Designed miniproteins, single chains, continued (5). Designs and how they scored, part 24

Each design is a single chain, and the fold is of that chain. pLDDT is the mean over its residues in the fold that is shown.

## One batch from the design tools (miniprotein)

Design m16808
Fold by ESMFold2-Fast:
Structure m16808 (fold): chain A 82 residues (1-82)
Amino acid sequence: MTKQTLTIYVSTNDQAIGSAKILKSLGLSTLSKVTLYSMSKATDGIYILSQTAYDAGTDLIIYSDGDNTDQQQKLNQKQKDQ
């Protein structure tokens, strides 16, 4: 099976720590590389919940600096609806 590589952009160190904890809870601690970036500019936050992660009560947090803002809002909306 193909390994997953995940890049996360966050606006604060606290969010970076939270994201790392979530990835560990999802069993993704074995990922070959996870890169966390702290952003100084305003960044739209999204929560991505896979069905398995949601059932486990775990969230995946991704912050982006302007790409796919509408899609990010939809994902955040879906997270709240579930």
Scores: mean pLDDT 42

Design m16809
Fold by ESMFold2-Fast:
Structure m16809 (fold): chain A 100 residues (1-100)
Amino acid sequence: SAADQFAAIRTQLLVIADELLREAERRNDEETKRRVEEAIRLLHQNTPEGAREALRLLREVAERMREEAEKRGDSKTAKAYERMIELLEELERQLEALEA
């Protein structure tokens, strides 16, 4: 059902948010932590609008983390964030399909 598909997308976004939150905490990055916590709050609203805004915030964070890893020459971490961005783009397409 559409509701089951939406719940699955939201669950995957919460997993991504948790991974980014843990990384922000390791770095003592309060700005990133606040942005990710905002995404988590939006996901808990259980609305398509909230999920889209949360996805946008998570993608911005993941893109910044990828760029920072590239600057450090950390190819493994950069590739991990590139995969996370690809997953976020797939989840965005799935959300759009549910609203069509």
Scores: mean pLDDT 89

Design m16810
Fold by ESMFold2-Fast:
Structure m16810 (fold): chain A 63 residues (1-63)
Amino acid sequence: ALSPGQRVILGLLMREHGLSREEALAIAELAQAGRLDEATARLMEKGGLSREKALNVARALAA
């Protein structure tokens, strides 16, 4: 289950980085499963985030 803070992060990813709801949820699922490298890679590829920012977002979604 996603915390309110994690849901805010997903909303920002959709609005500001052009991720679909489905892509944002898939990335959150990867992060929560401990698959941080895969979550980070998808944030970079689909959201256009830098590696540093993508890793920080993936870690926040995993918490």
Scores: mean pLDDT 84

Design m16811
Fold by ESMFold2-Fast:
Structure m16811 (fold): chain A 72 residues (1-72)
Amino acid sequence: SMQQRQQLIQQADNLIQRGQQNFNNGRFVDSSRDFQRSSQIYRSLGDFDRSFQSDINSGISLIVHGVNVVTS
């Protein structure tokens, strides 16, 4: 239904916001998980552009995590 679609969009948008906040706070693993979950929701809705962007952001968060582990 349109109501269920709107709820899923809101959930995905909230996950993007949380992912960005976690990234900014150095919580890169949590950030990656939030972006990955958002990507899955957008993909289920057929929003492949936002799904792809979320996958990229998840990957970036994991790369930054890896660099921090090596440089600590």
Scores: mean pLDDT 89

Design m16812
Fold by ESMFold2-Fast:
Structure m16812 (fold): chain A 89 residues (1-89)
Amino acid sequence: RSEKLLALTNAQVLGLYEVSKAAEEIGPEVREAVGRGWMEVSAAASKGLDEAEKAAQEMVRRIGELGTDEVKELARRQAEKVLELLKEM
């Protein structure tokens, strides 16, 4: 119970760190889109899997509009890790 919540929280924090680090190398607009999107995914995760999936898809869409395929793919992978942990809860 508590272990699953800790794992989810750690995945959210590590995911934000990894994606933000990659986005920072590209530019401030990408970093802002990633940060905002990841905050929305984290907030949605507290409401359930469907809400988290919707938030993750919106984040990936916004990053894609900025033309940053590498950051988009990394954001998608980190979001999938959070969604998998949420599905196991």
Scores: mean pLDDT 75

Design m16813
Fold by ESMFold2-Fast:
Structure m16813 (fold): chain A 89 residues (1-89)
Amino acid sequence: SEIEELIKKIEELIKESLELAKEAFKLPLSKEQALRLIGLTLRVIGLGFELELLKKSNLPEEELLKRLKELKEELEEILEEIKELKEEA
C-alpha cells in the first residue's frame, strides 16, 4: 500500500539521517556547526517518535497519508542540511 511504502521510506530516511549525523560528529566541527548538528539530530529523533505515534493512530487513511508525506518532506530537508554541514566541515 502507499501508506506502507511511505512508512518504509520514512524509516530509511531516519536511519540514513542518524548514521550521517553520527559520521558528521566525528569531523572537526566549529561550535556553531556542532550546535546546528545537535539541533538537526534532535529533530530527526522527534520525527521518529511522531512516525511511531502515526503507526499506532486510528486516523482516516487520507489524513494519515497527508501527515506521512509531510513527515517525509521534513526528513528530506533535514537530511540535505546534514549533508551540507558534513561537506562544509
Scores: mean pLDDT 88

Design m16814
Fold by ESMFold2-Fast:
Structure m16814 (fold): chain A 66 residues (1-66)
Amino acid sequence: SGMKKRQEEIEKLIRKFSEALFAGDFATARKYIEKLKEKGAKQDLIDALENILKKAEEMAKRRAAR
């Protein structure tokens, strides 16, 4: 069904987002959040990923400043 296919695509984008985060590629991670918005991911999921990205960027910046 279309719903199952969309959910599979969303799951793949979440995995790509995580890969980009662990690689320190925050620009690419943000692009995956935008792709998730285009695929109609729920706002709660988008907010959660934005918070994860913000926290990761802050941690990386703090580490670089020390």
Scores: mean pLDDT 82

Design m16815
Fold by ESMFold2-Fast:
Structure m16815 (fold): chain A 61 residues (1-61)
Amino acid sequence: MISEEKWNKLSKLGQKVLEALLKNPNASYAEIAKMVNEPGIGEETVKNTVKALEENGYIER
């Protein structure tokens, strides 16, 4: 479970990527990028964001 303070430390992109993963845990990076739907945010940016979320314990795999 993510604390509100820890959630608020995430960038807007980090929050959107995390919400997308919580809704669809098996989503590909390309699918997450489509769910986030931010200009200039593609698969590679999502991949790097997901890795950062995993390293900081926001998601488990």
Scores: mean pLDDT 74

Design m16816
Fold by ESMFold2-Fast:
Structure m16816 (fold): chain A 71 residues (1-71)
Amino acid sequence: MEKALATIAGLSAEEARLVLEAALKYTEEDPSVPEEIKELIREGYERAQRDPERAVEIAVEMHRKIAELRK
């Protein structure tokens, strides 16, 4: 949703990395989450670890891709 995207875009790089880490942990432990979504979150987390200054941009991108996969 647009409001959720605006919230993510307003995060600091450190906050965005923590959000990606939490998303990775919770989705890995949830067998009902599709593998395609888990792969996107793993990729987003890895990208944010390599370039932490882009963590907010990466989190916004991952959120949009997941929203498209969910409808």
Scores: mean pLDDT 74

Design m16817
Fold by ESMFold2-Fast:
Structure m16817 (fold): chain A 105 residues (1-105)
Amino acid sequence: ALSKELILRAIALILRAIGLILEAERSDLPEEIKQQIIDLAKKVMELCRKALKEPDNEKAKAALDACEAALEALEKALKSTDEEEILKYLEEAEAAIAAAEAVLA
């Protein structure tokens, strides 16, 4: 069974992703970049929900570690004033999401 600690971590990451979506919607970033951040944050939420259904605690932990890395990258993208740095962080978030998807496959 999934540990209580991993369940609470998944819920915390979902709440963090919701907060990030709200901040992105309020930001002065270009619409295309806002939408990319929102879409990637929604993918992280879905991966956290899949992790909650994962019976293997090691797989669930690895997926949540990757989801946390994705959210950290998205938070850096949201706070950046440089379009090149934003693109870099979006690519880091996509890579972390792909890693979480691979673990949960």
Scores: mean pLDDT 89

Design m16818
Fold by ESMFold2-Fast:
Structure m16818 (fold): chain A 101 residues (1-101)
Amino acid sequence: MELEEKAKRAREEADRLTALVENGSPEQVAEYGRRLVEEGRIDELTEAFEAAVKLGIDPEAVSRALRALVAMAEYARQLGDEETADKLIEAANRIAEALSR
């Protein structure tokens, strides 16, 4: 039940991150990434995506979220926020490792 709830939240977050990257400005996308890092939500989000991969839930949605995190990191880097960019890439790498298994 807890893993299924985490996987469902991962799916909803994947859609939200994708929509933000597609519709948001670089500044809005970078600011959202910074909030994820500052609030510790990036770790929760990464764990949720790892849980979704373990349950075989929507690997395509997880892949889209991974691409959105990379795009978010690139926007943060363009705006000079290297710490946020590094944390977002770290999360993306953990998700990519889970998907490669």
Scores: mean pLDDT 80

Design m16819
Fold by ESMFold2-Fast:
Structure m16819 (fold): chain A 90 residues (1-90)
Amino acid sequence: GLSDETLEKLLSYFDKDGDGKLSDEDLALLKQRFPELADKLDGTVTPELIKDLLLAEYQKFGEEQTRRLLRGMGLSEEEIQEVLDWIRQN
């Protein structure tokens, strides 16, 4: 599983206002980057949505690009490894 600290960092990156919602701008950008996830992109920030988005990034652009994205979110190398293990489950 993902630690509460790592999950909080991910949630804070996607939900900067703490309202549980993606901004309209972020939602539009994510739909453009991941059109296959459009039906899951209803504007609500959940751990499951974050997992789906990061798995799609990993599958489309590979591990190194996903690691760079996670570092940009403020994650440590240990937290990045936690996230990679989490998204690869199932």
Scores: mean pLDDT 80

Design m16820
Fold by ESMFold2-Fast:
Structure m16820 (fold): chain A 76 residues (1-76)
Amino acid sequence: AQASSIPRALTEDLPESKQRFLQSYLLRFPQVQDPVALVEALKSSTLNEEQMQELLEQAEQERLSEQEFLKLLENS
């Protein structure tokens, strides 16, 4: 199966670092059910590149669901 991709139009307003983070997330978690909610949560986050990397590692280590990951982004 092909990896899920979020339409570029939804991500073009994101800083390059956040776009790369989203691509890294999709590589690890290709089955995104709500790409709009994911992009909106990421846009609202004040995470820098180092914090995004830590969050991504936490999501992979703890095997977070999409909903759990969204809550982490919303609380950031």
Scores: mean pLDDT 74

Design m16821
Fold by ESMFold2-Fast:
Structure m16821 (fold): chain A 67 residues (1-67)
Amino acid sequence: GVKAAYEAGYEAGKKEGAKGDLIQSVLAGIEAGLKAGKEAGVSESMGRTAGAIGGLDGGKEAIAAAK
């Protein structure tokens, strides 16, 4: 469900955050969360929201780790 969308967003955001771009981390998180959420049977709005939150969290962690 929503957890799969968040986890997919987190991993995608973490990859982009390693490049130092938090905005790109959130965008990648939304894309990954939408895809994973759709596969898990959650709505587009829930997949987008969970993916965005995951992407932000993963991106922040990767940016902090890279510095």
Scores: mean pLDDT 81

Design m16822
Fold by ESMFold2-Fast:
Structure m16822 (fold): chain A 62 residues (1-62)
Amino acid sequence: LSQQELQLIQEVVEKYKLSQELAEEIVQDARGFLVKHGFPLRLLPGWVELFASETARALAQS
């Protein structure tokens, strides 16, 4: 994991109150999505934010 990915994991845990394990999965899934579709990794923070917010919303509705 890069330093940026470690920082994003911490931000997801603190902002969305998700577990560290789930935050790590979100960051890895977002990175994998970008790599698979040929998107630049500079978009990683935005996609992590999107995945984390949607995950938190789904958990809050259940």
Scores: mean pLDDT 81

Design m16823
Fold by ESMFold2-Fast:
Structure m16823 (fold): chain A 87 residues (1-87)
Amino acid sequence: SQRITYTTAPVDVPAGGSIDVELRNLTTGTLTVTSAEIVDADTGEVVKTAQLSGPLVVAPGESATLTVPTDGLPSGTYQVRLTLEVT
């Protein structure tokens, strides 16, 4: 298996909003999301770690959306950093 990091494009988010991360698996392996972090786009610092109810699994050629709430964060420009396993 391979471990990879995927970071989304910056998005403007209101206070108490959410960020939707659309994942498309263009590989021949299974993608598993094992962690998600919210990053301040201006500073590059991690400002929140998302709690996952379990690993999100995306089969080859499939797509999935992960919704990451920004509760407790002020309005701003953020990115989501995902840790992925390919098996």
Scores: mean pLDDT 83

Design m16824
Fold by ESMFold2-Fast:
Structure m16824 (fold): chain A 61 residues (1-61)
Amino acid sequence: SREEKLAEARAVIREYARAHRDWPEAEQDEGLAALVEMLSATLGIPRAEAEELAAEVRAEL
């Protein structure tokens, strides 16, 4: 379902952000942007929603 895809995307984004928390912010932002692009394409979720999930995850850290 759409809800399951969004939950999966959020989990992947969160794990990426957590694993790279000690990396320079610019490199984290670059990697996260690439991940958002990939997740939007592979899971078929709108890019804007994937970007919103990334922003939410970043705010939680």
Scores: mean pLDDT 81

Design m16825
Fold by ESMFold2-Fast:
Structure m16825 (fold): chain A 72 residues (1-72)
Amino acid sequence: MSALELIQRGIGLILRGIGLKFEADLLEKKAEKSSGEEKENLLKKAEEKRKEGERLIEEGRKLLAEGDKLAA
């Protein structure tokens, strides 16, 4: 795998992860306007998307670091 391919894949994962964290923020804001079970369900979905987003960002950062090492 080339340094460029690792960097491109890393950027793609980071952008996807940022998108999921943004979606989680929107769900949390919607939950603030909700009550009861709907609020709990929205917060649960937000937590799931936030965790997945953080995982993808971490994976992407590792690919960027590996690509940087190969480019050196």
Scores: mean pLDDT 84

Design m16826
Fold by ESMFold2-Fast:
Structure m16826 (fold): chain A 84 residues (1-84)
Amino acid sequence: GAVPATVEFLEEGRPGARARVTVEGRTLEGVVVSGSAEEGYSGVATEEGLFAALRAAAEDLRKGQVLPAVASYDGREAKEAVLA
């Protein structure tokens, strides 16, 4: 089955803003995402890679760094993400 994710924007409720991302009940804050779980969001990977990438992205965003969207999560299948 598909792995759903939810995105809750922490600042402005727009793509590319700081967000809280929840995947399979695990939540990371300060992640830059674009899109939604329904439409897919950028910066995703397999379960292990996703949480590692989201944690790194959250830390980088807290430091004022902007991470590019490098992969999409289609809500059906997670894809490997590459975060700069």
Scores: mean pLDDT 44

Design m16827
Fold by ESMFold2-Fast:
Structure m16827 (fold): chain A 77 residues (1-77)
Amino acid sequence: MPEPETEEARELLRRGDEAAVLGVIAAAQGDTAAAIEHYRRAIEAYEEFLRRFPDAPPAEHVRRRLEELRARLAELE
């Protein structure tokens, strides 16, 4: 059943979202190494979120973002 979002869940989402944005910015600036590192950090945060809060309301959104980030990372590596 869906669980209410906790502060820990919010912090994991915030870290994932911030890392994803930083990855996009680094890629736009031509810093592929930094983009890869930021995308990996975003993926780690989203995987931890899904591991701990699989039934939380944003879990579907997190799964979709995780797949998108994995695809972006695969294209850079």
Scores: mean pLDDT 80

Design m16828
Fold by ESMFold2-Fast:
Structure m16828 (fold): chain A 93 residues (1-93)
Amino acid sequence: AARLRSLGRGLLKGSELTKQYLKEHPERATPEVEELIKLSEETGQALIDGDIARLEEVLKRAKELAEKYDGSIGRSAKNLADLVEEAIAELRA
């Protein structure tokens, strides 16, 4: 539990840093990047809360995003999906 809460805080901090970067580089703020940031924030909060139902919803969206986009966005979404799947397994153990 402590590990997942720490991971969740890290995701929230990373999302804030990415939002600051996009504020300075608005040309890089594509809809898919904004969707990935929102998904990362939702994941971070769900990990802090230990909310399995929210993590399952995030997993579905992350898998959809990974299938829809290639390149860095697809890879980031795939990595997020893998992280969420492992977190759900840990919370159910």
Scores: mean pLDDT 85

Design m16829
Fold by ESMFold2-Fast:
Structure m16829 (fold): chain A 100 residues (1-100)
Amino acid sequence: SEEIQRILRETSRELEEAVRRGASVEELKEILLRGIERLKELAPEWSELLDRAAEIVERSRTRGEVLAAFLYLASAITELLNGREERAEEILEEAERLMR
């Protein structure tokens, strides 16, 4: 979906701008969680997977971990858009393992 790709691009830009102005970990989490909520509204069939992504974001302790969570989310969404649900699941399982 072009709309899903637009949300990912907008979220990426907001995160980049926030990092440049020295935003806190909490501000970066708010930006990414807002992006996830927008994705859930467009693709409610992905709600369970997106809720798991939100849990990873909530557990992030550093700015780098929030940015890593975004990259894992973007990769998982790309796999879902290509019909590769199992691969998207594997990407989130890896994120959950590395970002403990």
Scores: mean pLDDT 89

Design m16830
Fold by ESMFold2-Fast:
Structure m16830 (fold): chain A 68 residues (1-68)
Amino acid sequence: SHEEVVASFEQRLATLEASLPELSPEEAVAVLETVTRQMEAEARRHGLPEAEIEELLRKFERLRERAE
């Protein structure tokens, strides 16, 4: 279900958040950009509602700002 897809993405977000402090700011931004694009494409492919995609993207944006 879409809920399971969202839960999977949130789990990956939590894993990334835990790993980011170990990366340089430049590395963290590069990783976040790659993962953000990948997850957005997957979410759209699975037909997630735009509101849920936007919420996920906002969470990635927050992590990117923290990494800078």
Scores: mean pLDDT 79

Design m16831
Fold by ESMFold2-Fast:
Structure m16831 (fold): chain A 106 residues (1-106)
Amino acid sequence: AAPAPVRSATIDPKEIKVKVGEKAKLTLTVENASDEPVTVVLQVIDKETGELVDAQVFEAPPGTSTFEAEFTVKKAGEYEVRAWARSPGHAAVELPEARATIKAEE
């Protein structure tokens, strides 16, 4: 997407293994190249069903910001974490480098 206020975004680690009911912790790093705050939404999606199972919202000020996110999943399976950016005057855009997989076991 061009122009996008977010220059880069990444999630670390790219793969998280947890037991059902345990917190999956990940770090989101966002480089906001604009002079305005950007809203970043992390979504946790069940890979088998495509269902949105959790989400967290962060406000990233101008510059580089690091956020810790915690998710709990209720059933065993694989989940994809994706990020979307929303900024004033711009359409919501996916941040393709900000992806991770949560693998949940019973």
Scores: mean pLDDT 82

Design m16832
Fold by ESMFold2-Fast:
Structure m16832 (fold): chain A 68 residues (1-68)
Amino acid sequence: GRAEAEELVRRALEALKAGDDATALQYAAQAIEVGGEEETRELALRLAEEMGIPPEKALNLIRAALSL
């Protein structure tokens, strides 16, 4: 559900911020599986803003996860 997708997106963005791209990609893929593409994209944009991550970086992560 949404709460699970939000937690997974938070973990993905924390990993991205730490430079752990592989872990970020894994959590982003799990978020898409749980919440769907559109909801995960919306969560990624909102949480990226809260965490000081550029929205472009968050969207690139979601696009990469969709290609898995």
Scores: mean pLDDT 86

Design m16833
Fold by ESMFold2-Fast:
Structure m16833 (fold): chain A 70 residues (1-70)
Amino acid sequence: SKEEIFEKAREAVSQLTGEVREKVLKAIDEAEKKGYTTGQEIIDAIKKQGLSREELLKVIRLLREAGVIP
């Protein structure tokens, strides 16, 4: 369900800390408000937050391990 994918995304990124966590959670909230339904749309929202390449790769790994993206 749409609710399940967003719950999994938030749980997956819970190990992040500080500014990175805040930016990623904000992106997830914005994606949900816009009616996005796919893990790729969540990733695209996160990319807009201006994370470093290393931070972005870590987030992508967490979301993949949680089954949010393939």
Scores: mean pLDDT 82

Design m16834
Fold by ESMFold2-Fast:
Structure m16834 (fold): chain A 63 residues (1-63)
Amino acid sequence: EKEKEIEEAYKNKDLSTLFKMLVEARKEGDEELAEKVRQAIIDYLAETEKIDPKKLEENIKKI
């Protein structure tokens, strides 16, 4: 299941794989998967960059 791939990429801190999954989900029109990937990216960036998760959600939703 694609959700396991998101979890593994997040666990491995593989941001490039998360972005690739986001692009593919958007291209396929899978908005539910795209939102799950966005959330994983937001969580990663909030932890590493110390950015407000609320602001990250707003910016990533534009993609």
Scores: mean pLDDT 73

Design m16835
Fold by ESMFold2-Fast:
Structure m16835 (fold): chain A 63 residues (1-63)
Amino acid sequence: SRLELLRRLLDDLARRLMKTSTTPYEAQIRVLLVLDPDADQQLLQELREKHRQAIRELERKKL
């Protein structure tokens, strides 16, 4: 089905972007913007905040 093909393409794109992303949230933002350049600003801000939170946790773990 078209939906199943879309899921596979989305998964493949996310995996490729994960190689250049520091958090899964950064990869999700990139995928979202590729699929919907007009993506909801509220959703984008939530993902950006989760990305910052994940970075802070990674930095704490290094210490």
Scores: mean pLDDT 70

Design m16836
Fold by ESMFold2-Fast:
Structure m16836 (fold): chain A 86 residues (1-86)
Amino acid sequence: PSQEEIDLEVKLAFAEILIAIAKLTMENKPVLSDEEIEDIKKMLDKAIEIAREVLANPNASPQLKADAERIIKDAEELKKKVDELK
């Protein structure tokens, strides 16, 4: 793969890590503080930002774009869930 493809894959991997951290925090803590909720939202917003950047990149493969769309959907669903924990 080209360096650009590798860079996009690394960005998406980072977005997936942010989602995983947010999900793990939500699943393993029965009560979240307001600060923890805001930190989770910031992580999910960053994941969405990265995924949208990949979707906007004309050099992104169809597979990377599909992965980016999945990341956006997952992050938006988690943002809805974390808002319900207030």
Scores: mean pLDDT 83

Design m16837
Fold by ESMFold2-Fast:
Structure m16837 (fold): chain A 83 residues (1-83)
Amino acid sequence: SHMEQELKEKAVEIALELGKEKTLKLREEYKANGITSVGVEEEAKVSREMLELALKKAKEEGDEGVVKAAEELIELIEKKLAE
């Protein structure tokens, strides 16, 4: 939906604005505790799509640290969805 796209774009802006440290913290949290939520599969898919958008923007801006962190988070989410 149009609203879903706007929310994803806003989340990407927030992720970039909050910077590398919060992206790295989320990656470490997912590594340590896994993805835990009611409706985990749906939540993980949404998070993956948002991180893919963040990855695209980070590549365009040349932020290699955020690129690497986003790629690692996407890989962790994909691994969890494959379980």
Scores: mean pLDDT 58

Design m16838
Fold by ESMFold2-Fast:
Structure m16838 (fold): chain A 65 residues (1-65)
Amino acid sequence: GAIDSAISLALEEAAKTLSGQNKTNALAAAECAKSGNKTCAAKNVKKAFSNNPQAAKDAVDSLSK
């Protein structure tokens, strides 16, 4: 739905500020969100955030703009 599409877009934008495994995890979260699978999206976001504190900050900044 529209909310899932908005979350997916936000995660794809966050992924543009990430690299390597963090970027891969953020893109996986976007795909999960696109399909409406919030549990899958949350799991992949947590993986993206656990590896790089700077990537977490960049993702938050991207989502707040």
Scores: mean pLDDT 66

Design m16839
Fold by ESMFold2-Fast:
Structure m16839 (fold): chain A 87 residues (1-87)
Amino acid sequence: DINRRQQRSNQNQQNLDNSIQSAVDYSDQGVTSGNVDEQLRLFNQQVQRGSLSAGGLYQDDPDLGRQLRKRLGDVTRDGNRRFRQTR
């Protein structure tokens, strides 16, 4: 069913964008708070889930899946650096 595939693809794309935005927010906001450790762990957990979820999307939109992995990787590295600096 083409309609189901398209709806699933669109929803996955929106979920990807939301996950990336949440990860960025954790990176920027989390490192300035007293519970940085907890926020960073949750952030890393979401990153891993997002990366695994993109595996199914790669066949329909490999470029989006590649962008997700790169973006989440960059945000994760930035978050780790800021976490150490906040301490």
Scores: mean pLDDT 53

Design m16840
Fold by ESMFold2-Fast:
Structure m16840 (fold): chain A 116 residues (1-116)
Amino acid sequence: LIEARLVERQERLLRGEPLDAKEQELRKELEERARRIIEEIRRRGVSRRERTARFAELSERAAATGDVEAALEVGAMLLAEARLLAPEDPEEAERHIEGALLAGIAYVEAAEERQR
């Protein structure tokens, strides 16, 4: 589900098509949630193992039930990890963060479709 949507969106962006209004709103939501996740990781010292387990749990929930809140948290976690693990080169960092954002949007859209 997420892979097909991610590929389609990547193809649209390669053609120079901008994010639509809904995608831009999802971007804002994911960025805000990712910021909070990064703050919590830094404050509480959450391990990578715990973060990976949480990601697996939430992504399974989103896929199985179409839980949009779980999908939003998964998308935000992808974006947060991309920012935490970003390469030192700003251009490469931007590409990694963009890729994570597109994956996050795909997760949310797949969960919304599953609800239908």
Scores: mean pLDDT 75

Design m16841
Fold by ESMFold2-Fast:
Structure m16841 (fold): chain A 69 residues (1-69)
Amino acid sequence: GPIELAEEVLELAKKISEELAKMAEKLLQAIRDGDLTTALVGARELLEVAKKESEELAKLVEELYRALQ
């Protein structure tokens, strides 16, 4: 589900950069809080940064974005 995907996003983000890890933590918290609007915005912002840093992370964030809709 979206929580499991967000946890995978966070684990991968932690291996790449502190900035990506913080963005992923914020996204995971929004999903846990049921704040879908904040989660969708956060996933979109994270996807834009991830596309420049890691194809693997971008792909996983894209899957998460689709799961949140």
Scores: mean pLDDT 87

Design m16842
Fold by ESMFold2-Fast:
Structure m16842 (fold): chain A 84 residues (1-84)
Amino acid sequence: DEEAKKAAEEADKLLKEKGLGEVEELEADLAKGTVKRKEVGLDLEGNLIEEETETDASGMTTTKTKVTTPDGVTTESETVEPVA
């Protein structure tokens, strides 16, 4: 239902804003100028949300998002953006 989707988006915003239920990993390779960040969280529906962001020396940022439902269905998406 649309109301359940709205609640899930609001929960995701709260998790990102407050860091509640999130596990954050940060790696930096200063020799290569690469920064890698990984965030893992659970939404109110029990979906596992994994987000990995990597910024290379050219300023190109790659974001990989993986959502795994409680039923074990996994959806992956990848976005590549230049630093503005």
Scores: mean pLDDT 64

